Designed miniproteins, single chains, continued (2). Designs and how they scored, part 24

Each design is a single chain, and the fold is of that chain. pLDDT is the mean over its residues in the fold that is shown.

## One batch from the design tools (miniprotein)

Design m4813
Fold by ESMFold2-Fast:
Structure m4813 (fold): chain A 80 residues (1-80)
Amino acid sequence: SSKEQEEAQKLAKKVLSKYSPEDIAEEMIRKGLWNTDFEHLLGPLAEQVERDIKLLLEGKLSLKDIHPGLWKVIEELAKK
């Protein structure tokens, strides 16, 4: 829904105000929360994180389509 999308964008902005895409990617690595061949490559994962968040903020990626592990880390970091 549009309300869920707006709240998702708000949380993503809050997290990016304190944490870089690299910080988010590192947290995903620590928790084993992504399904990719880039598990040991922080840079490529950080680039993917940055791209997905930008698409979310532009309304080009819905909350339903965002990687679940990325969204879980965003929610957890937003609470700290």
Scores: mean pLDDT 78

Design m4814
Fold by ESMFold2-Fast:
Structure m4814 (fold): chain A 63 residues (1-63)
Amino acid sequence: LTQEQEAEVERVISVTRVPPEDQAELRELLTTALLQGKKASSVAVDYEVAKGVEDLKRAVEKV
């Protein structure tokens, strides 16, 4: 992963405020998605990552 992708993973984890146990799983899922997209198609992975981040932002802003 690039440093920027790693920062994005950590940002998503920080925003969700998931328990430490779940943070590791979420980090692995995001990392795997980014790695797969970088190999096959960055567009598809970028879309999935952006969707996840945007959903979290909308959930927070909905308050």
Scores: mean pLDDT 60

Design m4815
Fold by ESMFold2-Fast:
Structure m4815 (fold): chain A 85 residues (1-85)
Amino acid sequence: VDEEAVAEAERTLLEAHENGEITLEREGNTLTITLGHDGEARERVIEAAKTLEEEGVAEVEIEGNEITITLNPGGEALVPRLAAL
């Protein structure tokens, strides 16, 4: 696992949420992201979610403007800020 890439992906998602560029909701081990209208923010968020999938932290599904991130067992330890939502 590239812990630096995972930490950067987590930071990207949290910053986009703090800036109002996305909505980010947690239920159990599932994070649901609703993408906004800013194309650059959308691209960064999609890339961050894909990084979490590539590093084995989560399973990622993209459906239109919605991204569903399901944390793998132990994935919460790798993204503790997202897991604290």
Scores: mean pLDDT 82

Design m4816
Fold by ESMFold2-Fast:
Structure m4816 (fold): chain A 96 residues (1-96)
Amino acid sequence: YIEKAIEKARKAGEYAAKAALLAGDEDKARQAREYGDQAVDYARRGDYDGALQKLQKLSDIAQDVRKTGSPEAQKLADKSLQYALEAARYLYLAAK
């Protein structure tokens, strides 16, 4: 479960960063990558609450891009949100 959570968290960060770049927001793209990396690091340490907090911050960026971006950026933001949800699910399964 931890390996799957890490995989999905990485994908969430990558897609949020790509979505932000397509929306023209390099700062949000950098923040999205950083939050994704931090979520992965927390998950590796077994700090599931820390990982979930960083996934939430990442999801906030994806939500913002979804509101303001092109259809292509919105599609990438939606994929990021889906991966973040899957990562959270695997983190909850790993915590059991």
Scores: mean pLDDT 84

Design m4817
Fold by ESMFold2-Fast:
Structure m4817 (fold): chain A 61 residues (1-61)
Amino acid sequence: MENPELIKKLKELEEQGVEIVDVILENGKRRAYELSTLEEDAKTGVDKGTGEKIKDIEPAR
């Protein structure tokens, strides 16, 4: 399954000057990452740090 919405969200946050985002996982966990490191994770829909599927991404700063 594809997650093009996550990629679009990262672009929007980058345009807003957001440097750090909260990745919300399907199991309810939240992890903060630098936005520039998440482009590949957004494409796959999986957080490489935990192996969990990504549900959403929110601005942390």
Scores: mean pLDDT 75

Design m4818
Fold by ESMFold2-Fast:
Structure m4818 (fold): chain A 76 residues (1-76)
Amino acid sequence: SAVVNALKNQLLYAKENNITQDPVIALLLQAENNGEITAEQKAQIVQDVQNTYNVSPETAEKAVNNVLDEFNIKVI
């Protein structure tokens, strides 16, 4: 998925370079460091992905879930 690859690449770049201009990527980076993300924070990311990539809520949630799983981030 293009959306999954875009999110993964942005998060990896932010992690490697300690830099991000995107509040959503900053939140994902914090969640990866913590190992956890709240359901509310996840919902905000899903909505941003929908708007940024012009995809359905289902497609956005699937992409976000894939990224969270890949980086071992647990939803609490």
Scores: mean pLDDT 82

Design m4819
Fold by ESMFold2-Fast:
Structure m4819 (fold): chain A 81 residues (1-81)
Amino acid sequence: MSLEEVYRGGLEQARELLEEGRLYAAASMLLNVARTLQDLGEYEKAERVSEYARKALEAAKQGDDEKAREYIEEAIRAAEE
């Protein structure tokens, strides 16, 4: 399985988890996406995705679902740019 297939699958799964309201799981999946981006040599994208995913995890832990959703959306956007 190629790293690009792993990246696409992880990103699709993160979107589905967000749609399901599974915010902690979505943020955790985006950390895996960031790791795959780093393995692909996309270091700047990986860092941005990782930053937003970490902020999303923190917001989700504190029960701030609105902030968690915003950070997940930003992480997905950063991955797709």
Scores: mean pLDDT 85

Design m4820
Fold by ESMFold2-Fast:
Order: structure tokens, then C-alpha cells, then sequence
Structure m4820 (fold): chain A 97 residues (1-97)
């Protein structure tokens, strides 16, 4: 599945900026076909970009997402610095319709 391709990229020990951007593009394409991923995932990603974490107030939205989508968000929080989070978001936004 497309979500598993994102997870496979994000689980690598060494990830290039191009791979981070590609993972973001795949996430954006998934979000176009799933309003829950687009709305709840988008809100959570915006907060991860600013704070580096998922705020407690957004955990109810996080809990409504499927486990593979949750894993993507968890990996971004765990592994990415602010610059890498921006690259991922730029990839996501490049595919939004």
C-alpha cells in the first residue's frame, strides 16, 4: 500500500531530503482520497512542524486515524528535526488539491 511505502522510507536509519520530500508527496496523494487523513493528519502535521510533538489536545484526532497513519506521524516526531519536518510538509502541500 502507499502508506507502507511512506513507513519504509521513514524507518531507514539514513534518509535523504529527496526521500523525505517523496514520502510527503505520497502522504499528500493519500490525503486527497481520505478526508480524515487530510483534515486530522494535516492539523497534527502543522502542530508537529511548530512544536516537534503531537499536543495532548489533538490526541483524540490522532486516535481516529488508522494505525499505519499514526505510525507515520510518530516516526516524524521521533526522527525529524525542524528542517526535515518542513521538507516533508512541502512534499505534502505540493500534492494537495
Amino acid sequence: SLINKIIDILEKDEITDDQIFEAGEIFGELANSDSRIKLYGGIILSHIYVSGKIPDDLKPLYDMLDKPVQKVLDLIVEKFNKEQRKIFLDGVESKYK
Scores: mean pLDDT 87

Design m4821
Fold by ESMFold2-Fast:
Structure m4821 (fold): chain A 77 residues (1-77)
Amino acid sequence: TERAREIAARFVADAEATIRYIRENPDTPDEVLRKALEAARGALAQVLSVADPASAEVARARAALARLEATVAEKLA
């Protein structure tokens, strides 16, 4: 659906913006990183509630979350 596509696209854009911010701001506090990841996980759950799980939109959203998780894990290590 158009709504599912829009929500998924917004999720990907938001996740990519968050990854860019974290990479450009190495002094971002651990608490902020963890809260950003928690928010992204919640947002993905909303995408999954309206989107076809086999869709390309969901695949891109999952890939974006995985990249954000990897970025946060790298900074917390």
Scores: mean pLDDT 85

Design m4822
Fold by ESMFold2-Fast:
Formats: C-alpha cells, structure tokens, sequence
Structure m4822 (fold): chain A 83 residues (1-83)
C-alpha cells in the first residue's frame, strides 16, 4: 500500500539522516567521510521531495533503493575502518 511505502520511506530517511550526522560527529576532519555524509543528505532530500510531490510508487522505490545502496556502502566502510 502507499501508506506502507511512505512509512518505510520515512524510516529510511531517518536512518540516512542519523548516519550522516554520526559520520560528521565522529570524522569531522575526514574529507571522504564528509563526502559520504553529503551524498546521504542529498539522497535523503531527493526521497523527501518525491514524497512531498506525491511521485509515482516506482520513482519513490527507485530513490529509496539508491538511498539504501548509499547507506549500505557507508556502513560497510565504517565497519571495515573500525576493525
């Protein structure tokens, strides 16, 4: 349902925002981490705009998949650097 899609999108937006904030707090002088945080914020804003504009289900899912890919890449990078 569209209601379920919107709820999942909001949860993903929150995760992306929290991850971007964490990267900036933990790595304030790391240019590569700053780029990842910026990329996360830009894709979060894109998903937010699609929800605001009541875009098609396909467009919203596509933007969410892209955000999910960026989130996964960021998590993998952090975990590899932490170990």
Amino acid sequence: SMAQLYEEARQQIKLGEELADELLKKYPNDTEMQKIAQKLREQVEKVKKLLEEQASQEEIIRAMMELGSIILSAIVFINVQKK
Scores: mean pLDDT 86

Design m4823
Fold by ESMFold2-Fast:
Structure m4823 (fold): chain A 95 residues (1-95)
Amino acid sequence: SAAATARQKELLEELLAGKMSLREMLIKLLEEQLEQAKKAGDEEKAETLEKAIEYLKKGDLIEAQKIYNGDLSADDKEIEEEIKKGLEKIEEMRK
């Protein structure tokens, strides 16, 4: 969690400096989680994160949200929560 928090802080600083968008920040956060899942050997979590990242990059927010509706493990609930928060932030940007 400490390493994840430090990365989130770095991404927030880039966002505040106008170096990236909220969408780019979300994608980078999910990419970090994907690397962690791959290192842990959690193939199911890695596949879920890869799909979510692909849909976000394409702008297909509806399809990204459909990823939540699978048979996910308890650990995958963290992934769902991060995707939900990211989608909410993207929607807030549209306002």
Scores: mean pLDDT 61

Design m4824
Fold by ESMFold2-Fast:
Structure m4824 (fold): chain A 74 residues (1-74)
Amino acid sequence: SAAERAAADLRRARSDGGLALVAGVDEELARNLLQHFGSLEGVLAASLEQLRAVPGVDDARARLLHEAARLARE
């Protein structure tokens, strides 16, 4: 699924890459997420509503990122 692919990308981003390596996240969205939350760990801990507050994140993308972060957190 898209969430499973994004979760695998998030696990990789935590080890050796940036958020821009995550499926469905381009460099601009990665920048917006990092500016809003301050860190990748902040993005991974974000609630669905906090993700929706980020420029460029619609409801569908917020749900995908939230589920992907849940799967990436072990």
Scores: mean pLDDT 73

Design m4825
Fold by ESMFold2-Fast:
Structure m4825 (fold): chain A 80 residues (1-80)
Amino acid sequence: MEVLKKIEEAYSQPSFSKEKFDELVVELAKKYGVDKVAEAIYEFMIKKDPSLKELSEEARKNMLESIKKYIEELIKKEEE
């Protein structure tokens, strides 16, 4: 998935910063939608920490919703 690859590439850059990551997340969310970006971030997190696969269905849903809320907050902050 293109979105996941862009997230992985940004994280692996020597110049990686939270600010650059947040900017990329907003750009991807505007282009592909919040749901697709949230799913890509969740898959990236699982790839870095496989123990997240052991989470209950409800816990996974709550984590995905938290990621979506994070993306929405970034979009609001950018548009101010």
Scores: mean pLDDT 77

Design m4826
Fold by ESMFold2-Fast:
Structure m4826 (fold): chain A 100 residues (1-100)
Amino acid sequence: MEELREEAIKLLNESIDLAEKLGPRAQRAVELLKKAIELVKKGTIEDLEKAVRYARQAADELYRLAGESKDPEEQSLAMKAIDNVRKAIELLEKAIEELK
C-alpha cells in the first residue's frame, strides 16, 4: 500500500533527474512530475488519479522532446524517463485499486 506510493515517488524522482539533464526544454515535464509527486504524497484516491493525469502529461512532453531532438543521448534520456513514468503510473493505478 504505502510501498506502492513510495516506489512511484522514487520512479518519478528518477524521471525528474533524467529530464533535468535535458535542460530547459524539459522544464514543463519536470514541473508536471513535481506536481504528480505532491499529489502522490497526499494519498487520497482523487489525488492519486490527478497524479496519474499529470504523469501522463509529463510523459507526452518527454515524448515530444525525444521526437524533436537530434541528439541520440537526449533521446535515450527522454525515453528512459518515459519508461520510469509509465512504471510509476502502473504502481499508482494499483494503489488506487487497493484503496477502493
Scores: mean pLDDT 87

Design m4827
Fold by ESMFold2-Fast:
Structure m4827 (fold): chain A 61 residues (1-61)
Amino acid sequence: MTEEQLAEIAKALGVSQEEAQRIAKRIVRMLTEEGKSLAQIARELGISQTAASTALRLYVE
């Protein structure tokens, strides 16, 4: 992941780049290890589904 991708995630989530990195990693873990949907993850993290989807795409695919 590039610094530019991290900055875009931070803007989408309205948080710092450090928080964006932590949130992106948590989203990936919740999807892959916990089997949660993006809707559930967005609700638990207090962000929009669009922000969660953007963070996932910029971090992984």
Scores: mean pLDDT 74

Design m4828
Fold by ESMFold2-Fast:
Structure m4828 (fold): chain A 71 residues (1-71)
Amino acid sequence: EEAKRYAEEALKQGAKNAPTAIKYLDEGKYVEAARAFSQEYLDTGNPAALEAAKLAAQKAIESGQIDASPE
């Protein structure tokens, strides 16, 4: 929910990758969503894209799509 709202803010600012990232969130593809939001942040510096990338990455870890060791 929060990641999708940040993605919608990025889309309002003309973010090229935001529509694709929102689609990935809707499909439960959190790794792909996080990558798309990160790319948008690298391309534009949009802080909404960075926050969306963080939230998507967190959901990827929580859903078991990423096995992140503390070390």
Scores: mean pLDDT 71

Design m4829
Fold by ESMFold2-Fast:
Structure m4829 (fold): chain A 84 residues (1-84)
Amino acid sequence: ELDERLGATGDYVRKAMEAALAVPGVKRVEARISVDENGKPVVHITVEAESEEAARRALEAIKPYIDELKKTSGAEVKVEVRVL
C-alpha cells in the first residue's frame, strides 16, 4: 500500500534493479518486498548473471541504492547472486 516508507523502499528497489540490469551479462533481477512482525521492510533481491564478473559488477552497481534503502527505510536487505 501507499505509505512514505513503502514508497521510498519501492523506489530504491526499482533503481537497484535497473542498475543491475544495466550491467552486461545480467540476465534477470527479481525483488520481493515484505514487512516483518515489527513493521520493518524486508527486501530480497535475486540477481542472475552469466559470469562472476557480471555478478560482481551488478553488486557494485546496486550497493549505493541498498545503502540508501537501509538508511532511509531501515529495511533489512538480502541480496542473492546466482552465476549461470
Scores: mean pLDDT 78

Design m4830
Fold by ESMFold2-Fast:
Structure m4830 (fold): chain A 75 residues (1-75)
Amino acid sequence: VSQQVIQMALDLAKLAEEKGKYEAAKKMREAAENVKNGGSVADAATTVVWAAFNSGDDELWQKAVEGLQQISNAA
């Protein structure tokens, strides 16, 4: 689960950077690093989804929600 959240955060950060949403990308990368350092997986997932929502980009938000749902369904 931790590795899946890290991968989701990094994939979404890359997409955010490609769309010029640098603040969202930064928060997503920080969430991935926090999980790598033993931080809360739930907090990281919430941070990624919130960053995507606050970016105002519909594709980022949809992909973040879908990623979270896939992780939840795999657990």
Scores: mean pLDDT 79

Design m4831
Fold by ESMFold2-Fast:
Order: structure tokens, then C-alpha cells, then sequence
Structure m4831 (fold): chain A 93 residues (1-93)
């Protein structure tokens, strides 16, 4: 079946992360004064599940442009590591 199984697994993982962290993402977005799409919320929740829940605040600060360069570099490095893991999973299909 299309798409590849790994894409369906990633979609479900992001959906579950979005559901699990919905209240926390919504609350932090309100504090930051930003409106996020459902897709953005799910992606942020997924990244926070991989990096750590404290990263949610840093990720939202990155969207609003209020993040420090030091924190931005740390988040980008972790995001790159997650992207490499995803690419590896796709390549193994």
C-alpha cells in the first residue's frame, strides 16, 4: 500500500504526540501570542517528544523570533539528528 509504511508510522507518531501535548502546546502558544496550525502543533509536539518537553517553549520562541542564538543552534542540532533518524528509517524500507 502507498504511502510507504514508515510514512504512515511517522504520521501516526506525530498525531499521537499532538494529541498528548495538545494542551501544553496550546497554552505555550497563547503565552507567546502565536496562532499555530494543527500541522505545526503536531510537528512541535513530535519534536518535543524526541528532544524533551522543555523544548516546546524554545520551539515556540523560534517561531516568534524571540529565541536566543544559543538555544536556536541547540534545537537545530537536535532537529537535524531527528531528521537523520527519519531518513534512515525511510532508507531501510
Amino acid sequence: MEPLPVFLELKEEMKKAGEELKEEVDELAKKAGVSLSDGQKAQLAYLAKKIGKEALEDLIEMITGSISEEKKEEIEKEAQKIEEEIQRRIAEE
Scores: mean pLDDT 74

Design m4832
Fold by ESMFold2-Fast:
Structure m4832 (fold): chain A 74 residues (1-74)
Amino acid sequence: MDPSQEFADLLRAAAEKYRDTAPQEVIETLLTLADMAARGINPMSLLLRIRRLNPQLFDQLVKVLNDYLVEKSE
């Protein structure tokens, strides 16, 4: 019922799905974003900071989330 909890659960599911295939830094970042969302904190601020400071990590995060959403839609 809480959209923040649904988003947190989605991020945790993506991290679990890719835990053995994605870089550890990507998995840790997904779990951090999930924890923020579960607390009702907007994770966009962290995502924008990552995009500015480490654009390669941001690209990897976007790819993992996109791959997960495509897989889930099948």
Scores: mean pLDDT 78

Design m4833
Fold by ESMFold2-Fast:
Structure m4833 (fold): chain A 68 residues (1-68)
Amino acid sequence: SLEEKLKKTKEAFEKGLKVGEEALKKKGLSTNEAALLALKNSDNAEGGAAAALRLIGDDIERELEARK
């Protein structure tokens, strides 16, 4: 069902975000490397892509604020 597909996508998104945040904070990787790691470690392409985009988006927002 659509509901089950969305649940799996959300779980993959949350897992991908955690992997990416750990890569940034504990491994000292770049945002691009963290985003790729989130994508590569996802069994759900949509959830992994959403996590990668969130990490990149947060980085862009930080850069835009720093330029003010």
Scores: mean pLDDT 80

Design m4834
Fold by ESMFold2-Fast:
Structure m4834 (fold): chain A 104 residues (1-104)
Amino acid sequence: RERFERAVEVARRYLARLAGVPEEAVEDLGWRDLPGLAEPAHVLAVRMKDGNWLVAVVTREDGRLVIRIGRGKTIEEAIANALDPARSLQITVESLESALKAIE
């Protein structure tokens, strides 16, 4: 539980930094059952200056915490893009490492 809460905090801070807004501007959408995931995910969303949404999808997979970042014109599109490996690879790998290193 505590490790998952830390991953959500890391995701929130990372989203705020990417969007150029305070952490308080990041919306907590809570736990959601998402297509293609075996377990519920915790979702965070923030609106960027260009009007697009940036979302973080936080999951536990095989005992590991995974953060996926997606962008879209709507929250639903941004979630779909976060769950698409082809679209998330460019922002998730380096972004996750940067977020974890900045917090730890």
Scores: mean pLDDT 72

Design m4835
Fold by ESMFold2-Fast:
Structure m4835 (fold): chain A 98 residues (1-98)
Amino acid sequence: MTEEEELKRKIDELMKNEKFKPLLYGPTAEEWKRFPDWKKIVKNPVTLEQIKERLDRGEITPEEARELLKNLIDQYIKVAPGTELEKIAKEAKKFLES
């Protein structure tokens, strides 16, 4: 299996797990209200689904996809410290690095 195929499989596994839903589609209206600093921290939000689509189309390299995933996860950690959302983001990061 290539590094690209392995990365795509890991993204698919994250997308299938209900626990990681907050990472798939970006912040909800309630999350925007609860964490107003998201607008300051996340200037160009990219969702997990968009990263997968770009990788599937060959628009980005696996290395570029990993950087986008890292930035997405790091943004969630920054906007929601001490919350369940931070915990979910950290679990996703460990899974992708395994």
Scores: mean pLDDT 72

Design m4836
Fold by ESMFold2-Fast:
Structure m4836 (fold): chain A 92 residues (1-92)
Amino acid sequence: SLEEAKEHLEKGKKLFEEGKLEEALEHYKKAVELLMSVPLEELTDEQIELLEEAVKGLVEVLKKLGKHEEAARVELEAGTRVGMRLIERALS
């Protein structure tokens, strides 16, 4: 759900700022999972913005934890999805 994704994103951001990387990872990962479960054609502007922010946070935490392969995979998968939706909307 959108509200659940927002809650996890805000918690992840606060934990990341506090240097609690493993806890931040869990919340960012949950936010990304929730937003990625939304069908591409149902993605709203608000959900796209939240997904971009959650992915950015997740990638930063993964890199700080040395999980560079997972970070690259997350960035590619989510970035492709966001890019496809934004292109569709720009052409509409």
Scores: mean pLDDT 84

Design m4837
Fold by ESMFold2-Fast:
Structure m4837 (fold): chain A 99 residues (1-99)
Amino acid sequence: NSALEAQVRAILARLEAAAQRHLAQLVEQGVISEAEAQRMLAAFQAAAEKVLADMEGLLELLARSPGSPEQAIAGYLLRQSNADGQAALMLGLTQLESS
């Protein structure tokens, strides 16, 4: 389903951009180091790449999942993420809610 694939890519891109903005703000405020922000963003990107690499499995999950595609994708990212990736995901979600 090319429409769902496009939606998945759009959601991942939006989350990554939001996470990057929030991480940059925390570095400027001195809350975290630049190295910590880079590690968290890299962990998020690695999880997103795993999600995109398993597109068929993700589309099958979305077809049977209750709720929105955004909720299903966030849940899948959480399962594919280590602690750094989970932190970046949560920062991205918080940034989107604040915008």
Scores: mean pLDDT 82

Design m4838
Fold by ESMFold2-Fast:
Structure m4838 (fold): chain A 65 residues (1-65)
Amino acid sequence: MEVTDEDVELLEKLDGGRIPKTVDEEQRKAIIQLQERRGLPKDGKPDGRTKIAVGELLQQLRELK
């Protein structure tokens, strides 16, 4: 996986990478965009695969610092 400035913005919208239980329309779009970038179903639902992808992005971002 690759970490970009766009991924950082998406993580910020998703409470720093902790996907909220209740998401607004903008956060839902951020989830869909993340799912598309990771090759996951673009349903806007934070399933286990989406949460794993977010965790991997956070880990990679930390290592780049």
Scores: mean pLDDT 70

Design m4839
Fold by ESMFold2-Fast:
Structure m4839 (fold): chain A 85 residues (1-85)
Amino acid sequence: MTPEELAREVGKKVRELLKGKDYVTREQAIEILRKALEDLGYPKELIDAAVKHAEEILKGVERLSRDAAVLVAMNAVRKAYEELA
């Protein structure tokens, strides 16, 4: 699996989980990323690394759109995958 394939898979799942929500808080975005990775069966080490990167990206951000949450999740999981490679 490439980092790009993983990012697309996770982004799709995050968008699905945010169906009907146009905006989320920083905390909700991080929670949904964790849930997406858990639902897809990824290991705890990847989940924890992705959450760490998402928290850094969202530092000082209180609220974001669903599209922004999807992009943050994709970037965070890509960085986590490359870190653990």
Scores: mean pLDDT 87

Design m4840
Fold by ESMFold2-Fast:
Structure m4840 (fold): chain A 85 residues (1-85)
Amino acid sequence: SSSEEDQIETQRFVVDLLKPYLTDEQYKELLKMVENKSPFEDILKEIEKLIPDVKITITQMDSNTDLVTITDPDGRVFRLGLIKP
């Protein structure tokens, strides 16, 4: 479904956003998780394991929308809306 495709696109965007803090091998492993349709929570846990200084939070905004907030190791904050089907 388009919703699943949107979730995969969001996961890829997050991995690409944090690429400067990853080794080439770590980046490839995270992309493999995205390609294998791993749960977003599992991808986020792996990112936090690989980049201890990153902070990722998911906050429910309404019945079908979550806000993903990512703070990178340099203190930059990124916010993404994630629509649940």
Scores: mean pLDDT 79

Design m4841
Fold by ESMFold2-Fast:
Structure m4841 (fold): chain A 67 residues (1-67)
Amino acid sequence: MEAIEEATELMRAIGRGVRAVEEAEKELGKTLPASEFMRIAVRLGLAELDEGLSDEEVRERARELIE
């Protein structure tokens, strides 16, 4: 099967990354350009898959990447 499982997991991870970036923007009072927002969200998704990050860890990393 062509990466269907991997694609599903990646889409879930990116979704969590997107939410984490949105919350970090609100908490830090920053608004990122769309390109930077997406770069960070994708990076968080990849890190979640690579490192098995918890929801709390994803939020912490989002804040670090934005700050």
Scores: mean pLDDT 77

Design m4842
Fold by ESMFold2-Fast:
Structure m4842 (fold): chain A 72 residues (1-72)
Amino acid sequence: PFLVSETEAILTLPDASGEPESLARLVERVKALQAQGKRVTVVVPEDIKAQAEEALRAAGVTNYTVVSIKEF
């Protein structure tokens, strides 16, 4: 037998910033959720969406979606 359901986690970070510490924490949290087999949607302020995507890409993270709070 096999399981055909996807698991998704929504990580909402309304106070996230473009500061390196904030971006590193975001990456760490996404990796922790993905280690549990989840596809992660990250919700961040619109002004840091591109920086969050760049940080995740630089860390080699896959199977994520970044959306702004306005889009969510």
Scores: mean pLDDT 76

Design m4843
Fold by ESMFold2-Fast:
Structure m4843 (fold): chain A 75 residues (1-75)
Amino acid sequence: SRAEMERVAALLVKGYDAIRKGDEKAYNEVLAELDALELSPRAQAFRDSGIESLKEMIELMKKTGKLQPLVLVNK
């Protein structure tokens, strides 16, 4: 449904924001919320594609060095 697509889109936006801020905790919370959603097959495909895009953004950051990877150093 459109409501499912809008919910997934809102969480993906939060995921991108967490990546840009280097907030690993917020990113993992977004992934957990996305995984916990009971979605139709179409909305599941949209979610899965969105998660793939988030992972590609992290890999691009690692390759270019322009953005810090999602790593919280607790030492």
Scores: mean pLDDT 73

Design m4844
Fold by ESMFold2-Fast:
Structure m4844 (fold): chain A 92 residues (1-92)
Amino acid sequence: MKDIITNPKEEKALLKQLKEIIESRVRDIAVRKAINGDEAAYEAELEQLRKDLLGPILNKKIQDELNKYFEEVEKKVREDIEAGLKALEQAR
């Protein structure tokens, strides 16, 4: 259970592609929450997305990096949406 050496170039390409998918899908889910206010649906959709994208990954290093990235993107997207909503409220 040590040393599945993946080709570093393939690992980097896979990480980039999955990170782009995570950012796009997390943003879509967060925008939907901002429109409908359903926090239970938001948490359920985020958890399902994590399972769907990370569950098939057998490389523990890739899985751990993507879990960390998922948390960073969720926080960043949430802050961006809250800032945008606050700016719109001030413009009224």
Scores: mean pLDDT 74

Design m4845
Fold by ESMFold2-Fast:
Structure m4845 (fold): chain A 77 residues (1-77)
Amino acid sequence: SAELQRLIEDFRRRADRIIEETGKIDPELAREAEEYYQEMLKKLEATTDIRRAVILYTAAMIALIGILYQAKLLKEK
């Protein structure tokens, strides 16, 4: 559906920015973020249920933001 396509496009755009920012701080964590992103993108693309897609998107975004936060925390320490 158009709604699913827009959600997947938004996920790709947001994840790309988080991974890029993480890579500027910690290239190894950026690699882990990229691997996680690819796995979640695969699950999201396999989903036909909008409700499930929103849940997957939300969980993936929380995890990716967490990885970026970990990179920032480790740099400051």
Scores: mean pLDDT 86

Design m4846
Fold by ESMFold2-Fast:
Structure m4846 (fold): chain A 97 residues (1-97)
Amino acid sequence: MLIVITYAGDGKPAAEILAEKMREDGYEVELVEAERLTQLPKDTALIVHVNGVHSSTIPLELARKAGIPVVFNTGSSAGLSPEEIAERLYEQTLEKL
């Protein structure tokens, strides 16, 4: 089961922390900059998208077209540390698995 973690701009540090946590739990994880994501890997089961100050809709559109679940942070993550963003997304990701 492949989890694709994408990030936009300054969302990268939180995405890297999340990717490490998920890999330590034994999940297969692909970490990709959202603007470079042209298509989903064939075996993608879940997308987790990490927005920074800049956001991207590309992962959400690809998830919708593929009919797979997506987890992402919103403006409510403003002022949170990368570790706090990663922890919130980690909990939400586990709920979808």
Scores: mean pLDDT 81

Design m4847
Fold by ESMFold2-Fast:
Formats: structure tokens, sequence, C-alpha cells
Structure m4847 (fold): chain A 76 residues (1-76)
């Protein structure tokens, strides 16, 4: 459901904001507001989540999420 994906993007944007990543948080919020393609919304969600994990030092998890996001973006 697109609305559920948008809610998840907003949650990730808040986490990015809390980490001081204001530009990344704004980019995710803009994507949540403007995108209608659920595949692109999921790709943005995974990218934002990967950035949160990278900021926390969870590099392996971040790399896996980035790879999934790239696959989804290419499929869209």
Amino acid sequence: EVDALRAQLLAVAEQLRALGMDQAADDVRQAADSLTDPTLLRAVYLTGLAEVYRAQGKMEEARKLYAEAVELAEAA
C-alpha cells in the first residue's frame, strides 16, 4: 500500500533528522510527497534506512539495503 510506504519514508526521514542528516531527511520527505510509484517509494525507503545504518556503523547491513534499493530503482 502506497500510504503505508509513505508512512515508513516519513519515519526514516525523522531518524535521519535525529542523526543530523537534514538534507537526506528533506530528500526522503520530498520523495514521500511527490512519488506515486510504489517501487520507487520502496527504493527511497531502503536507501534512507541504509543511510541510518551507515551512520550507526552497521556497514554490512547498510550495503545490503543499498543493493536492494538499486535493484528496485532499476526495476521501476
Scores: mean pLDDT 80

